Designed miniproteins, single chains. Designs and how they scored, part 88

Each design is a single chain, and the fold is of that chain. pLDDT is the mean over its residues in the fold that is shown.

## One batch from the design tools (miniprotein)

Design m3054
Fold by ESMFold2-Fast:
Structure m3054 (fold): chain A 70 residues (1-70)
Amino acid sequence: LSVEELLSFKSAIYNFIFKRVRNRDVAEDLTQETLLAAYKKADQFQGRASVETWIFAIARRKVVDYYRSK
């Protein structure tokens, strides 16, 4: 996984999160956290699932954690 490939998902991840949280600042923060988490765990990606499926799984977890912390 390259940084450029991860960054290519930024707008899609932002839209995914924004539709769920309905707040631009929160969506931006969770998008940045998703990309950072994906970057830190890129070495654990074995290529058996698509990069898209894997990174959106991280994004979904961040949204769930956000609502659980309320």
Scores: mean pLDDT 78

Design m3055
Fold by ESMFold2-Fast:
Structure m3055 (fold): chain A 75 residues (1-75)
Amino acid sequence: MTPAELEALAAAVEAHAASDSSWSSVTVEREGDTVTITAQVAGSNTVATLTVTPDSLHGEVLEDGKLVLSGSRAA
């Protein structure tokens, strides 16, 4: 991914979160070429974190504060 694609992804996620009531909270953070998206499912203790870099995608899902799913792939 290019830095411009990461910026577009961050903006798209933020805009979607603002219009979608299925999420109780969504936070998009950008540091350099890394975008971190943290989302909590409405009515659930499930929190998903997606870390996007130019070279990789890493996702983690936490349920009641415990890691239940983790995965990575090349971008």
Scores: mean pLDDT 70

Design m3056
Fold by ESMFold2-Fast:
Structure m3056 (fold): chain A 60 residues (1-60)
Amino acid sequence: MEAAREEAYRYALELFKKAKDQKELNERAREAYNYAVEVLGLSEEEAEGVVIKAILDAGW
């Protein structure tokens, strides 16, 4: 992955591993998506893909 996508994935993965319930997961997914788009400059499509992959890899 390019550095920005790798950073977005790592950030999201750590957030989702710490989520305790579905409500917290949904809130953290929004945070991870906004971080990827607004801070790292990923497209909405790239950010969505990273978030989905991180949710699955975190065991949700």
Scores: mean pLDDT 81

Design m3057
Fold by ESMFold2-Fast:
Structure m3057 (fold): chain A 90 residues (1-90)
Amino acid sequence: SAGEKARENIERLRAGIDGNPNLTEEQKEALKTFIDLAEKALKRYPEADSKTLQAIASIALIEGEEVAEELADKGVEAVEERAREIEAKL
């Protein structure tokens, strides 16, 4: 399933962080926080694909977990729209 592939992707990303010479310690901590948020989103939305989970995690990191959950409950289109708005401001 899409959720099973998303879980595998999360586990592979997490395993690769500490051994990545291109990441600073600050970047490793930020990425671990992002992965934790993505894993939490997967537990709440087990059928979500990796792109949707990445968008939810990005919203949670920048706007907070409660905002991300409210948008996810409205549907994938609401999550994608908010993620796009955040990217446009960066």
Scores: mean pLDDT 81

Design m3058
Fold by ESMFold2-Fast:
Structure m3058 (fold): chain A 82 residues (1-82)
Amino acid sequence: ERERLRRLVAELERNLEPLLRILEEARRRGAPPPPADAALVERVEALLEAVAPAMPDEVRRRMRSSDPALLRAALAEMRARL
């Protein structure tokens, strides 16, 4: 199970990274982010849902954030717990 979770977190990181870059750039510029690719968003949401039951409440709370800094912190915490 831990190995499965480790693979899911790695997949989440790979899929989430380009979205985080877009969000970080938008925040830096004070502009709304461009609409994300719906298929990519759906993929990320599915991965988050798969990982969520194995994570503590604090990590799940951060995973629901639209703040890229909180999302990066949640991802780091997920990796640290595996």
Scores: mean pLDDT 76

Design m3059
Fold by ESMFold2-Fast:
Structure m3059 (fold): chain A 80 residues (1-80)
Amino acid sequence: MEEERKKILEETEKIAKEGMKLGGEAIKKNEEALELKQELVDAYGNAKYLYEKGGKPEELEKELKKVEEIYKKLKELLEK
């Protein structure tokens, strides 16, 4: 269980860091990227909070999915 929780957090961190980097680039093209970058930071913060409080893997997966969706939106904005 702890190993599973740690794996989900590590994946969330990896995607969030990449998304924050892309968000910095996307903001220069589209102001909507600022809101997406903030949502990404919030979702990653929630994942860390849940991990520290002993949240279940299912709860961490929800934040991971949110981070993944925001990352996709940021990539889409950069392509436009």
Scores: mean pLDDT 81

Design m3060
Fold by ESMFold2-Fast:
Structure m3060 (fold): chain A 86 residues (1-86)
Amino acid sequence: MHMTIAEAEARFQEILSRPVKKPEDVLELADLGQFFAVQSRYDLALKAAEEARRLLEELRDQLTPEQIRYVRTSVGIVEEIASQLE
């Protein structure tokens, strides 16, 4: 599925606006973080990664070990990309 930056921002805001988060939201935030990083939107990438990490901690018991590893790996990639000198 092809996603524009505007669509990704709208999706990110939709997740943030929901009062109750689901395990699927954690995975989606990790994916959005990577997408924003690839698009050089490091501000949004870091915000998405931070939110994914926070929700990972809150919803840990609702996630599989494979999902936890995926989110941690995705957040790590975003942090590494954002730390690079341009």
Scores: mean pLDDT 81

Design m3061
Fold by ESMFold2-Fast:
Structure m3061 (fold): chain A 92 residues (1-92)
Amino acid sequence: SYFEKGIAAFANGDYEEAKKYFEEALKEKEDGRTLAYLGEVYFHLGEEKKAEEYYEKAIELGEKLALLNKALLLVSQGKLEEALELVKEAME
């Protein structure tokens, strides 16, 4: 599947290739896991605003792991208190 190809590319650090596969996977099924991975791809590409948008979409679909991804983004921005609140929410 495109999702599995995206995971393989992501694991190899091929973020541009992973992006293409995850975008194709979303056309077949828009699910929180794929949105969260696409957010991580954008984070690694330095596209912080797009990373946040995809994490928020993943959270909206119930993907709790995206709360932790967003918390790591906030840590990278020095927003430690906001990051801690998301970690607490993810533990509920």
Scores: mean pLDDT 86

Design m3062
Fold by ESMFold2-Fast:
Structure m3062 (fold): chain A 79 residues (1-79)
Amino acid sequence: SEMEKRLEELEKEALEVWKKTMEATRNRSPDTPALAEKFLEIVRETLDLLVEMGKISEEEKEAALAHHEAQVQALLAES
């Protein structure tokens, strides 16, 4: 389906952006916050799509988003 195809695209994008975010963090790059924000945007889109597809609940989406936001905040604090 078109939704499954979009999910695969988002998963691939998330992996690539996360790799760039980790590399930027290691190099203490000023681009790190912008890359981290882009990663969270992809996470939000992925979770919204999973709710639309009936794969997760709205409560599970909120919990997953909070988890990823906390991980990003921890990463940025080390920059």
Scores: mean pLDDT 85

Design m3063
Fold by ESMFold2-Fast:
Structure m3063 (fold): chain A 60 residues (1-60)
Amino acid sequence: SSELLEKLRRLSEIRGTAFISEEAIKKQYSDEEIERIYERIIDTLLETLSPAERAAVAAG
């Protein structure tokens, strides 16, 4: 979903790293699988974020 993509983009900015390209994912997985992948990445990253970084994600 658009919200999951926005969260991933924001996490990418906070971490200073690029995540898996949306185009590459869309070629390999269904929409439902893509959403699960994004959710898992977001959850994993949230566990590794500082309180300030976590607040930045929540605000956006």
Scores: mean pLDDT 66

Design m3064
Fold by ESMFold2-Fast:
Order: sequence, then C-alpha cells, then structure tokens
Structure m3064 (fold): chain A 115 residues (1-115)
Amino acid sequence: MEEARELLEEGKRAFEAGDLEKAKEHYLQALALALAEGDDRLAAEALTNLGLVYLKQGNYETAKRYFELALELRPEHLKARALLLFLEGRVEEARELARDNPEIAELLEEAERIL
C-alpha cells in the first residue's frame, strides 16, 4: 500500500518533469504492487496515469486502452471516464463530469493542451 503509493507519487513527479520513461517505470511498479495488494483504487489511478503518459507521447489508442482498463477495475473512476469520453470526441459529456470536480476539469484542460 504505502510503497505502491510512493511509487505513484514518484511517477507523477517524473511526469511533471517531462521524464516520460521514468514516469512509466514508476507507474508500472505502482500498478504491480497495487494489484498484488488488492488495491483496485490505486491500481486504477496507476492505469489512468499510464494512459496520460501515452497520451503525452501521442499514442492515443494505447492511452484509451489504459483508461478502459482502469474502468474495468473501478467503473466509478471519474478521471479515467472523463479522459476516455474526451478521446472518443464526447467532450460535452466529459465536461459534465468536471462540473462538480475541479481535479477532472484540470485533467481535461491538460489533455486539450497535449493535443
């Protein structure tokens, strides 16, 4: 739990620094530990963050698949659902999810900036 969460945070720091390969390595390690510990919430967050790495690299199909995997583990994962809707061109539906959640709004703005 704690080790998986720290790896997730290290991945986020690498992503913000533009080190996408290091971000991917940390997110994959966090995912493996979260799954081993049965932490579906943390695993879904790691999958969503891996999707964002692929989105930043311009690999939209792989990004979409990671968001779909996050939703398979946690159907209520709003971040993955909003990003998947956005990539499918369902922008208004994605923005409706952001209306009551500033974190989702920020993610959609980042996704628009990446494209």
Scores: mean pLDDT 84

Design m3065
Fold by ESMFold2-Fast:
Structure m3065 (fold): chain A 56 residues (1-56)
Amino acid sequence: AAATAAAYGLSVREFRAAVAALSGQTTQAEAGKALGVPQSAVSRAVRRLRAAGFRL
């Protein structure tokens, strides 16, 4: 959600793409394409969430 994304310094789209990649539903590249986010931004978002101890 928007509030959760903002707490990690991410846009809602970056957060959604990172969560999809972390859940194993898709690759970072595919999540980025589906949500209109560059793969580099998805990769960065995944690293930020992992560093912060985010769990699904």
Scores: mean pLDDT 76

Design m3066
Fold by ESMFold2-Fast:
Structure m3066 (fold): chain A 91 residues (1-91)
Amino acid sequence: MSANTERQLELAILFVELVLKKKYTAEDLANLSDETLEKLKPYEEELIKKVKKVVDKYKIEMSELVELMIEGLKKGLSVDEIVKLIEEHFS
């Protein structure tokens, strides 16, 4: 449970850093200001909608989804490429 939470936070940190070009810790991310969250909201909503479609279609477990997204980011893939990779993995 805690390990999965840390993995989800790591994914979120990588995403936030890509969007805002600043370094963040897991603790910083858990305590983000409302103003910062408002700036991230449009990007997060697009990602969530694309991911939700694939999750609903293939009934993907969240832990598997998080690991695939982290692997994609480590490979230098864009968010859109990661979503496509997930869909292809379960196709």
Scores: mean pLDDT 73

Design m3067
Fold by ESMFold2-Fast:
Structure m3067 (fold): chain A 83 residues (1-83)
Amino acid sequence: MELSKLAEEYRKKAEEYTNKGRELVDKARQLMKEAGKSKDPEEKKKLIEEANKYLDMANQYYSQAAEFRKKAKELEELRKKLE
């Protein structure tokens, strides 16, 4: 049944999006550390703004990952009810 395959595809997408979100959070943390060490106010501002941009993107990926996990669970439950 195609539902089992579709659920697995959504779980894989959820994991990929979660991993992408984690990478973006790690980049944001590195930029914040660099901002903390910078003595140039303009550079510090740029690094903080870039870090915030990565955090916003990470939040979007995590939200999408949660939606994919929800879809996968709903498809698995539907498959079980159709057996």
Scores: mean pLDDT 85

Design m3068
Fold by ESMFold2-Fast:
Structure m3068 (fold): chain A 56 residues (1-56)
Amino acid sequence: ASELVLRDYLERAHASFGQDLITNPEASAELVSQLSGLSVEDVLPVLQEYIQELSA
């Protein structure tokens, strides 16, 4: 899948949820899954990587 498209959806989720994106990644992954059309299993690893980048 296009990681750049996933990053755009993650940026939108971060704008909507702020700290909740970091503290509740499973719920955030579910919403990003719904927006992107990808499974939660595909979204969750990319979301965790994004959160790790924000935490660096």
Scores: mean pLDDT 75

Design m3069
Fold by ESMFold2-Fast:
Structure m3069 (fold): chain A 68 residues (1-68)
Amino acid sequence: SPLEELEERVLAYLRSLPEGAEASISEIAEALGASQRAVAEALTRLYLEGKVEARVENGVTYVRLAAP
């Protein structure tokens, strides 16, 4: 499905970053050519699956790969 494909693209992007590095929803959306809403939906599923961690700072959501 398009959402499953986007989840894999988001994970691949985060895996390309240095270990422990964070990215904002807008940075991921820009990098993947996707809407911020679609990226947020994919990240919500990845978060519920335990594959990413999220934090909010000054109204901006930052995400990273979950620790192994």
Scores: mean pLDDT 86

Design m3070
Fold by ESMFold2-Fast:
Structure m3070 (fold): chain A 97 residues (1-97)
Amino acid sequence: SLAELLALTSDPDPRVRYAAARALVDLGEAAVPALVEALNSPDPRVRQAVLDAIESQFSKEAIDLLETLLPQLSPEAAARVQESIDSLKAFFKTVGL
């Protein structure tokens, strides 16, 4: 199941990539190895689908997930994930959440 979802994050249809990424994010801790692999992917489409899916949650759980992924990422992937964490934290500070 996780391997199939990970494969779909590289689908030629961006809607399929996003739906697969959303499914991985919704699985949470169980999908952490697949999310790490996707964020470390050499394919920017795969990386972007996962980041978009996580950021689209606009939740404190999304921040927790990103912080869990962070130490397992390449330096380049970690920098992009840190930008997402900072953006989400700024959003919650702005809206008083």
Scores: mean pLDDT 82

Design m3071
Fold by ESMFold2-Fast:
Structure m3071 (fold): chain A 69 residues (1-69)
Amino acid sequence: DPQELLEQALQLAKLLAQQKAIQQALDAGVTVQSITVEQIGPGVVRATATGGDAVFTATVTSPIAQAVS
């Protein structure tokens, strides 16, 4: 089912984007206070992690989600 495959691929992309944004904050010594996830294009997901006055953004592209959308 292409719809189900698309949804699974997007869910994985969202999790990976969140992980990358959080890792950037941790590498900078910043405690994450909030995280936001947004789909910005077909198979493209952006996560933004914030802590204090610092902002970290990670973008993940899912080739599977792009191929089935």
Scores: mean pLDDT 81

Design m3072
Fold by ESMFold2-Fast:
Structure m3072 (fold): chain A 80 residues (1-80)
Amino acid sequence: SMEEKIAQLEMRITLYRAVIGSSKFVAERLRERAREAREAGDLERAERLEELVERNERAIQELEERVRELEEEVARLRAE
C-alpha cells in the first residue's frame, strides 16, 4: 500500500538523520580538537584533524542529499 511505502521511506529517513546527527557531533569534536592543537602550536596535528573534518563534512553532505531525495519521494507519494 501507499502507507506502507511511505512508512518504509520515513524509517530510512529517520536512520539517515541519526547517522547525520552522529557525524555532525563527531565533526564538531574534531573541529574543537583541531583548534586546540593549533592554539598549542601543533600545526601537523591541527592540519590532520582539519582534513578529517572536511572528509566528515563531505560525507554529511552526501547523506543530507540522500535524505532530501527520500523526502521528495515521500512528498510525491503523499501528493498522489
Scores: mean pLDDT 90

Design m3073
Fold by ESMFold2-Fast:
Structure m3073 (fold): chain A 55 residues (1-55)
Amino acid sequence: MSGGEVFELMLERFAEESKKLLEEAKKNNWSSKEMFAALGELVGRAEAEAKAAAA
């Protein structure tokens, strides 16, 4: 497997998680502050996974 394939899979997974998070935020009437905080956590988690895959 190439590193590019793993990276694309992670991006696709991130896109799906972002979509689910947006739907959950809409369903639960999250504030913009809560929405940005959740997105920040999602991005941080994705970055940590990318670093782990690279190491």
Scores: mean pLDDT 75

Design m3074
Fold by ESMFold2-Fast:
Structure m3074 (fold): chain A 54 residues (1-54)
Amino acid sequence: AELAREYGREAAREAGLTDEQIDKAGWSAANSQPKDEEEARAAGQRTADALKAL
């Protein structure tokens, strides 16, 4: 859970998103409940990409 949140926040930060979007990316990635570190990283990236599209 924590890893997904952190990967989501870092992916959003690298994408140049706002602080509010960074927090949202973290929570959305954590809510996907990835089963391992690789899925946590993928969930974070997907959430950041979705927020960039908004």
Scores: mean pLDDT 72

Design m3075
Fold by ESMFold2-Fast:
Structure m3075 (fold): chain A 94 residues (1-94)
Amino acid sequence: MEEFKKLAEIAKELLSQEELDQPITDELVEKLMKKMIEKGILDESMPKEEKLELAKKAYLAAQIELGVKALVQAVDSTIKRQEEERALRKKLLE
């Protein structure tokens, strides 16, 4: 679980929010892999297949974490809006 959080953090630092909001593509995974190599997170001597798999895991981890946060915020915003509408109805009935 902690390794998953570390991978998500790496992808968030190396990719923009706009790139993370996009569906997973081979181009984004390769871009992340190259940035991870540049930052010394991935060993250049590792097989390309293993580097791509780690980059893909980091990308997916970041998307899952962002998706969960966005869902929680959307739910909280909906509840707050419903409470505001109820408060407005209560004032109109007074």
Scores: mean pLDDT 75

Design m3076
Fold by ESMFold2-Fast:
Structure m3076 (fold): chain A 80 residues (1-80)
Amino acid sequence: MTRLRLRRRVSPDGSLTVDVTYEHPTLDEPLHFTLDATSPEELRRMREALERLVETYGIELEEEPTVFDPDARPSPDPPR
């Protein structure tokens, strides 16, 4: 069965990261990718889009509790 797992991580700088795991029976290993969100509002919009994807492709969606990751590093921003 196809499954999509989401896990949210909060960095010390307050940025949000969503780890996505995509499991499909035809894959030898699950696909992992990361979405960065700088605000809770963007994270909510991403979740809304994922819900539509689940409905369209018949994917089972699992959402894990948010965790705080003190070892995560912020993305390098260009100086202004």
Scores: mean pLDDT 67

Design m3077
Fold by ESMFold2-Fast:
Structure m3077 (fold): chain A 88 residues (1-88)
Amino acid sequence: MRKKLLEEGERLAREAERLAKEYAEALLAGDEKKAAELEKKLGEIQKRIEELVKEAEEAGDLETAEEIRRLAQEAVARAGRYAEELEA
């Protein structure tokens, strides 16, 4: 369980980073339709990450829950950095 939850969390964090970077690019390009589609996908990934954290917490695996949360936060920080560099 623990290893599978962490592996899924890592996968979701990577996907969130990729989608967030594409979202920043779509906004910069003025592609409103693509930006809206990416925003929806990001919301779905965020919900799944929250569900995964809850699954770990309910299983008493607080270390895995904290690690998944940390991975998601780092992914958001990297995507934000990428967006900043695109606008520079």
Scores: mean pLDDT 83

Design m3078
Fold by ESMFold2-Fast:
Structure m3078 (fold): chain A 94 residues (1-94)
Amino acid sequence: MSLEELVEEYKERLFEAVDAEDIEGVAELLREFGEELLKRNVPPEKARSALTELALATLLHAQKVHPELTEELARRVSEVLEEFEKRLEEKEKE
């Protein structure tokens, strides 16, 4: 599976989780996507870009479908992005 195919697969799953009002499911899917990027040895800059772009698309979808959840979802997404950045920094030090 190419990186582009991986992004589209996770985007579909993330949108389904948002539609189901599953905030923790969204956080878990973004974390899983980040782990896939690390396993594939995607360069740090591309990994940050891909995860951030997917996170933004997910938040934009939530704003349209469940605007009342957007603030809580944005907080959870920010936590996942911060965790991923720390993981990238640890990998760069190895």
Scores: mean pLDDT 84

Design m3079
Fold by ESMFold2-Fast:
Structure m3079 (fold): chain A 79 residues (1-79)
Amino acid sequence: MLSKEENLKLFIEQAKETIDYLKKNYPDNPKAQALIKEIEKLIKKIEDYLKGKATEEELFAELAKVEAKAAEFVASLEA
């Protein structure tokens, strides 16, 4: 059984991997840059939650924003 803190730690790790992937593979894509910015906001919100400064609902709202930007990024790919 993973604690909520362990799940959030995994989300941070996945978020950092996604940022690195986008920087390496799509450095000149403005949709990738927008997605990176939203992922960075998500990481900060997770840190706030771990400090007791944000709710779980706020975390899921931020996750939804990242998901929307990811969809926009994927749609920007020509292949």
Scores: mean pLDDT 80

Design m3080
Fold by ESMFold2-Fast:
Structure m3080 (fold): chain A 80 residues (1-80)
Amino acid sequence: PFVFVDESDPDAVIDALGAQILADLDYWRAQGVPPEELRARVDAWLAFLDAWSKTLPPEQQARVDALKAEVRARADELLA
């Protein structure tokens, strides 16, 4: 059952996850999710990305680090 996940192109997975997380942040804000709850959800995504990046090659780790920075920046913008 894990074979499909393991065969995924890491770059394509990073692109798909990035698009999904940023869309989720915008969606949660539009739905009126409270700032504290939105922050908790962002923290959960950042923790997932941090753990996952440690399993990836250095090139993909750098891409995930950039995505983490973008997610933090978008969350800060939405919560300002």
Scores: mean pLDDT 79

Design m3081
Fold by ESMFold2-Fast:
Structure m3081 (fold): chain A 84 residues (1-84)
Amino acid sequence: MAEKLKEEVGEASRRLSEAAKKFYEYKDKDKEINKEMAEIAREEAEILRRAVEEKEKLSPSVASAAGINYAGAEFQAELIEKAI
């Protein structure tokens, strides 16, 4: 279980960072691209949220890092949605 959660948190964090970078690249381009980024960001935020809840019981340090990324993901999704 711990190994799976560690990988999920790592992958979600990477995808969130990529979504944020692409949002800034696409904000002055096609609105459809921004919509796709918003959907990705929302999905990754949900994954991080679940990972944070489970990690708080298993790994407090990882849970803290995931929590910061989760808050960022929600904010990124809202920004992208407004750009649409």
Scores: mean pLDDT 59

Design m3082
Fold by ESMFold2-Fast:
Structure m3082 (fold): chain A 70 residues (1-70)
Amino acid sequence: MTLRVRGEASEREEDGKRIVTATSEYEVDGADEEQREALRRAAESHARGHSRRLEVVKESEENSEKVAKE
């Protein structure tokens, strides 16, 4: 099995906002069907984990702001 990971990042400005998009592409050669399914699930889990981490950081900042506004 050969696994190749390719990362791509793009940046654009829209309505005065800076939008950064990062994608990870997993290329698999010589993998059986079980290995491909495992990789797909791992990639999905990784994407969801990253999204949850960003939400936790945002929530922490909001909580800090509420305490400061006492």
Scores: mean pLDDT 60

Design m3083
Fold by ESMFold2-Fast:
Structure m3083 (fold): chain A 60 residues (1-60)
Amino acid sequence: SPAVEELERKQQELLKKIEEIGRKTNEAIKKSTPDEARKVEEQAKKEIDQLEQEYLAALG
């Protein structure tokens, strides 16, 4: 079904974006103080939450 294939593609795109955020966050943490690392982690969580909300909204 084209509709199922479209949903699967959106799921794969979501996972890829989450993985990219994780990688960038880990790189930033390596260059950060403990306090800055916490802020970077919190920002990454917010970005992931936003992507998940956008994915759910796209489902209707």
Scores: mean pLDDT 83

Design m3084
Fold by ESMFold2-Fast:
Structure m3084 (fold): chain A 124 residues (1-124)
Amino acid sequence: MKTFDQLIQEAVDVAIRIGKEKNLSKATVAALTLILGVLLLDPREIPGEVNVILAKLNETDVISFAIGFADYYGLDDLVKRLRAELKELNERYYQLGRDYASTLPLRRSQVQAIADAALAVYDA
């Protein structure tokens, strides 16, 4: 059985690998770390729109979704850093991120730990 810390590390490792393969920005890799960390902790069916984000890996869409998700949980440092990397926020994916966050049975402390890992990826 994988520990919580091992699941977060797996999300970091996968996000970094995808970032290298697809030549993604640090901000996109940090956003992807948050999304993958949440998906590993909540193994329920992934919403179709989240699957589209992961399949296309459009940086504006991925970052906008992560900002909406982080803003719902009050992850102000992550929101501030990710928002600084965008010229234009995609409002649709921002709202989707907020809506997805509201459906999750995760504790705020679990989401904060994933956000801290995402920030560490951004600062690396």
Scores: mean pLDDT 83

Design m3085
Fold by ESMFold2-Fast:
Structure m3085 (fold): chain A 84 residues (1-84)
Amino acid sequence: SLKEKAEFVEKKIAEVVKDYSAEELKELAERLGVPAKTEEEALERMKRFLEWVIEELKKRGASEKEIKELEEYVKELFEYAKKL
């Protein structure tokens, strides 16, 4: 289900983010251009953040299967968000 896919993505985000301090996450947000001024910019910033999470998981030795599944779920969630 879409909910299970969202929960999977949230779990992977938490797995990466938990190892970073609030200051490190703030620096990342500044590099990604947060705060966004429009909904379109907010979606673009979220996409860049998720791309960063995927690259961090690859560096940590995540399997090709796990990365592919995460990329597919992220794509489905973004397509669903555009329809809301």
Scores: mean pLDDT 77

Design m3086
Fold by ESMFold2-Fast:
Structure m3086 (fold): chain A 69 residues (1-69)
Amino acid sequence: ARALAERVIKRAEEAVEDPSATPDQLRAMADAARSVAEILMESDKEEFKELAKRAREAAEKVDEKLAEK
């Protein structure tokens, strides 16, 4: 679970930095990061709360980049 969450977060973070990312790709990455954050927020483990915060931040940055398009 943790490794999959980290991959989704990293992909969203990379999409923010990728100037060639399409609006459709950015929407997909934002949706995936939000879903991961929601699932992780339901966990009792502190490490998952930290990952949830990173996932939310990544989704917010993707949304900002989408607003520029």
Scores: mean pLDDT 76

Design m3087
Fold by ESMFold2-Fast:
Structure m3087 (fold): chain A 73 residues (1-73)
Amino acid sequence: SSEIGTEEEYERMETTVLVTIEEKLEQGRITPEQAEAIKKAVEEAKKKAIEEKLSSDEASQLIGDAVKAALAK
């Protein structure tokens, strides 16, 4: 059965993305504008995961898709 993700799990996912973004920004692989767009997209995805009571797997996919969409802009 799909267990509803906890807010702690969603926060852990967001933290992982933020650490990765900081490293890529320091390496010049993304722009500050891209970093800001990704941070905003991840925050919105986390809010949606909480509101829709998504499982950890569903939340992880939603956050991952949000990061990919933000990078494609």
Scores: mean pLDDT 80

Design m3088
Fold by ESMFold2-Fast:
Structure m3088 (fold): chain A 105 residues (1-105)
Amino acid sequence: SAAEAQLRAAIALARAKGDDEIVAQLDKALAAYRAGDYKAAADHLLKAAQLAFRKGDLETLEQIRDALDALLAEAKRQGASKEVILYLEITLGLIRIMIGVLKLS
């Protein structure tokens, strides 16, 4: 799936950078995604995004955004609840704000 491909790309990028804490959160996001838990996957993506933001790592943050965007598209296609969709949309909005802040820095 697009979501799994983007999650694995985010893990590979964080691993290449030696960002073990980000890798740990992204591995948990992939495990939650594989279990069909979109909300838990988004929660771990947000934690990874917060770590990337604190490091000023725009590249990793943008890759995490792409993973969450693909996850949101899949959750909508699979008929996830309105509460799950809203949580993913809010999480994506927060990550987009983080990206905007780093681009202005």
Scores: mean pLDDT 91

Design m3089
Fold by ESMFold2-Fast:
Structure m3089 (fold): chain A 74 residues (1-74)
Amino acid sequence: SPLEEELLELIGRIAEAWKAGDTAALFDELLRLGEVVEELKRRGMSPAMEERVRLLETRVFNHEPIDLERIRAV
């Protein structure tokens, strides 16, 4: 779906902002991530997309680099 494609692009942008230490870009992308995830949850998120979100949240929560390749491989 277009929203799932946007979520994958957002995950990529969040990973790049995190790697670059760009706090302003990271904040903007995380705000949009929240909106897209909430909309996908209302429509029913695929199990693969739920796993991608879980992997992203785990990395961000643990202050670990976002493993974009692992997230994309789900």
Scores: mean pLDDT 74

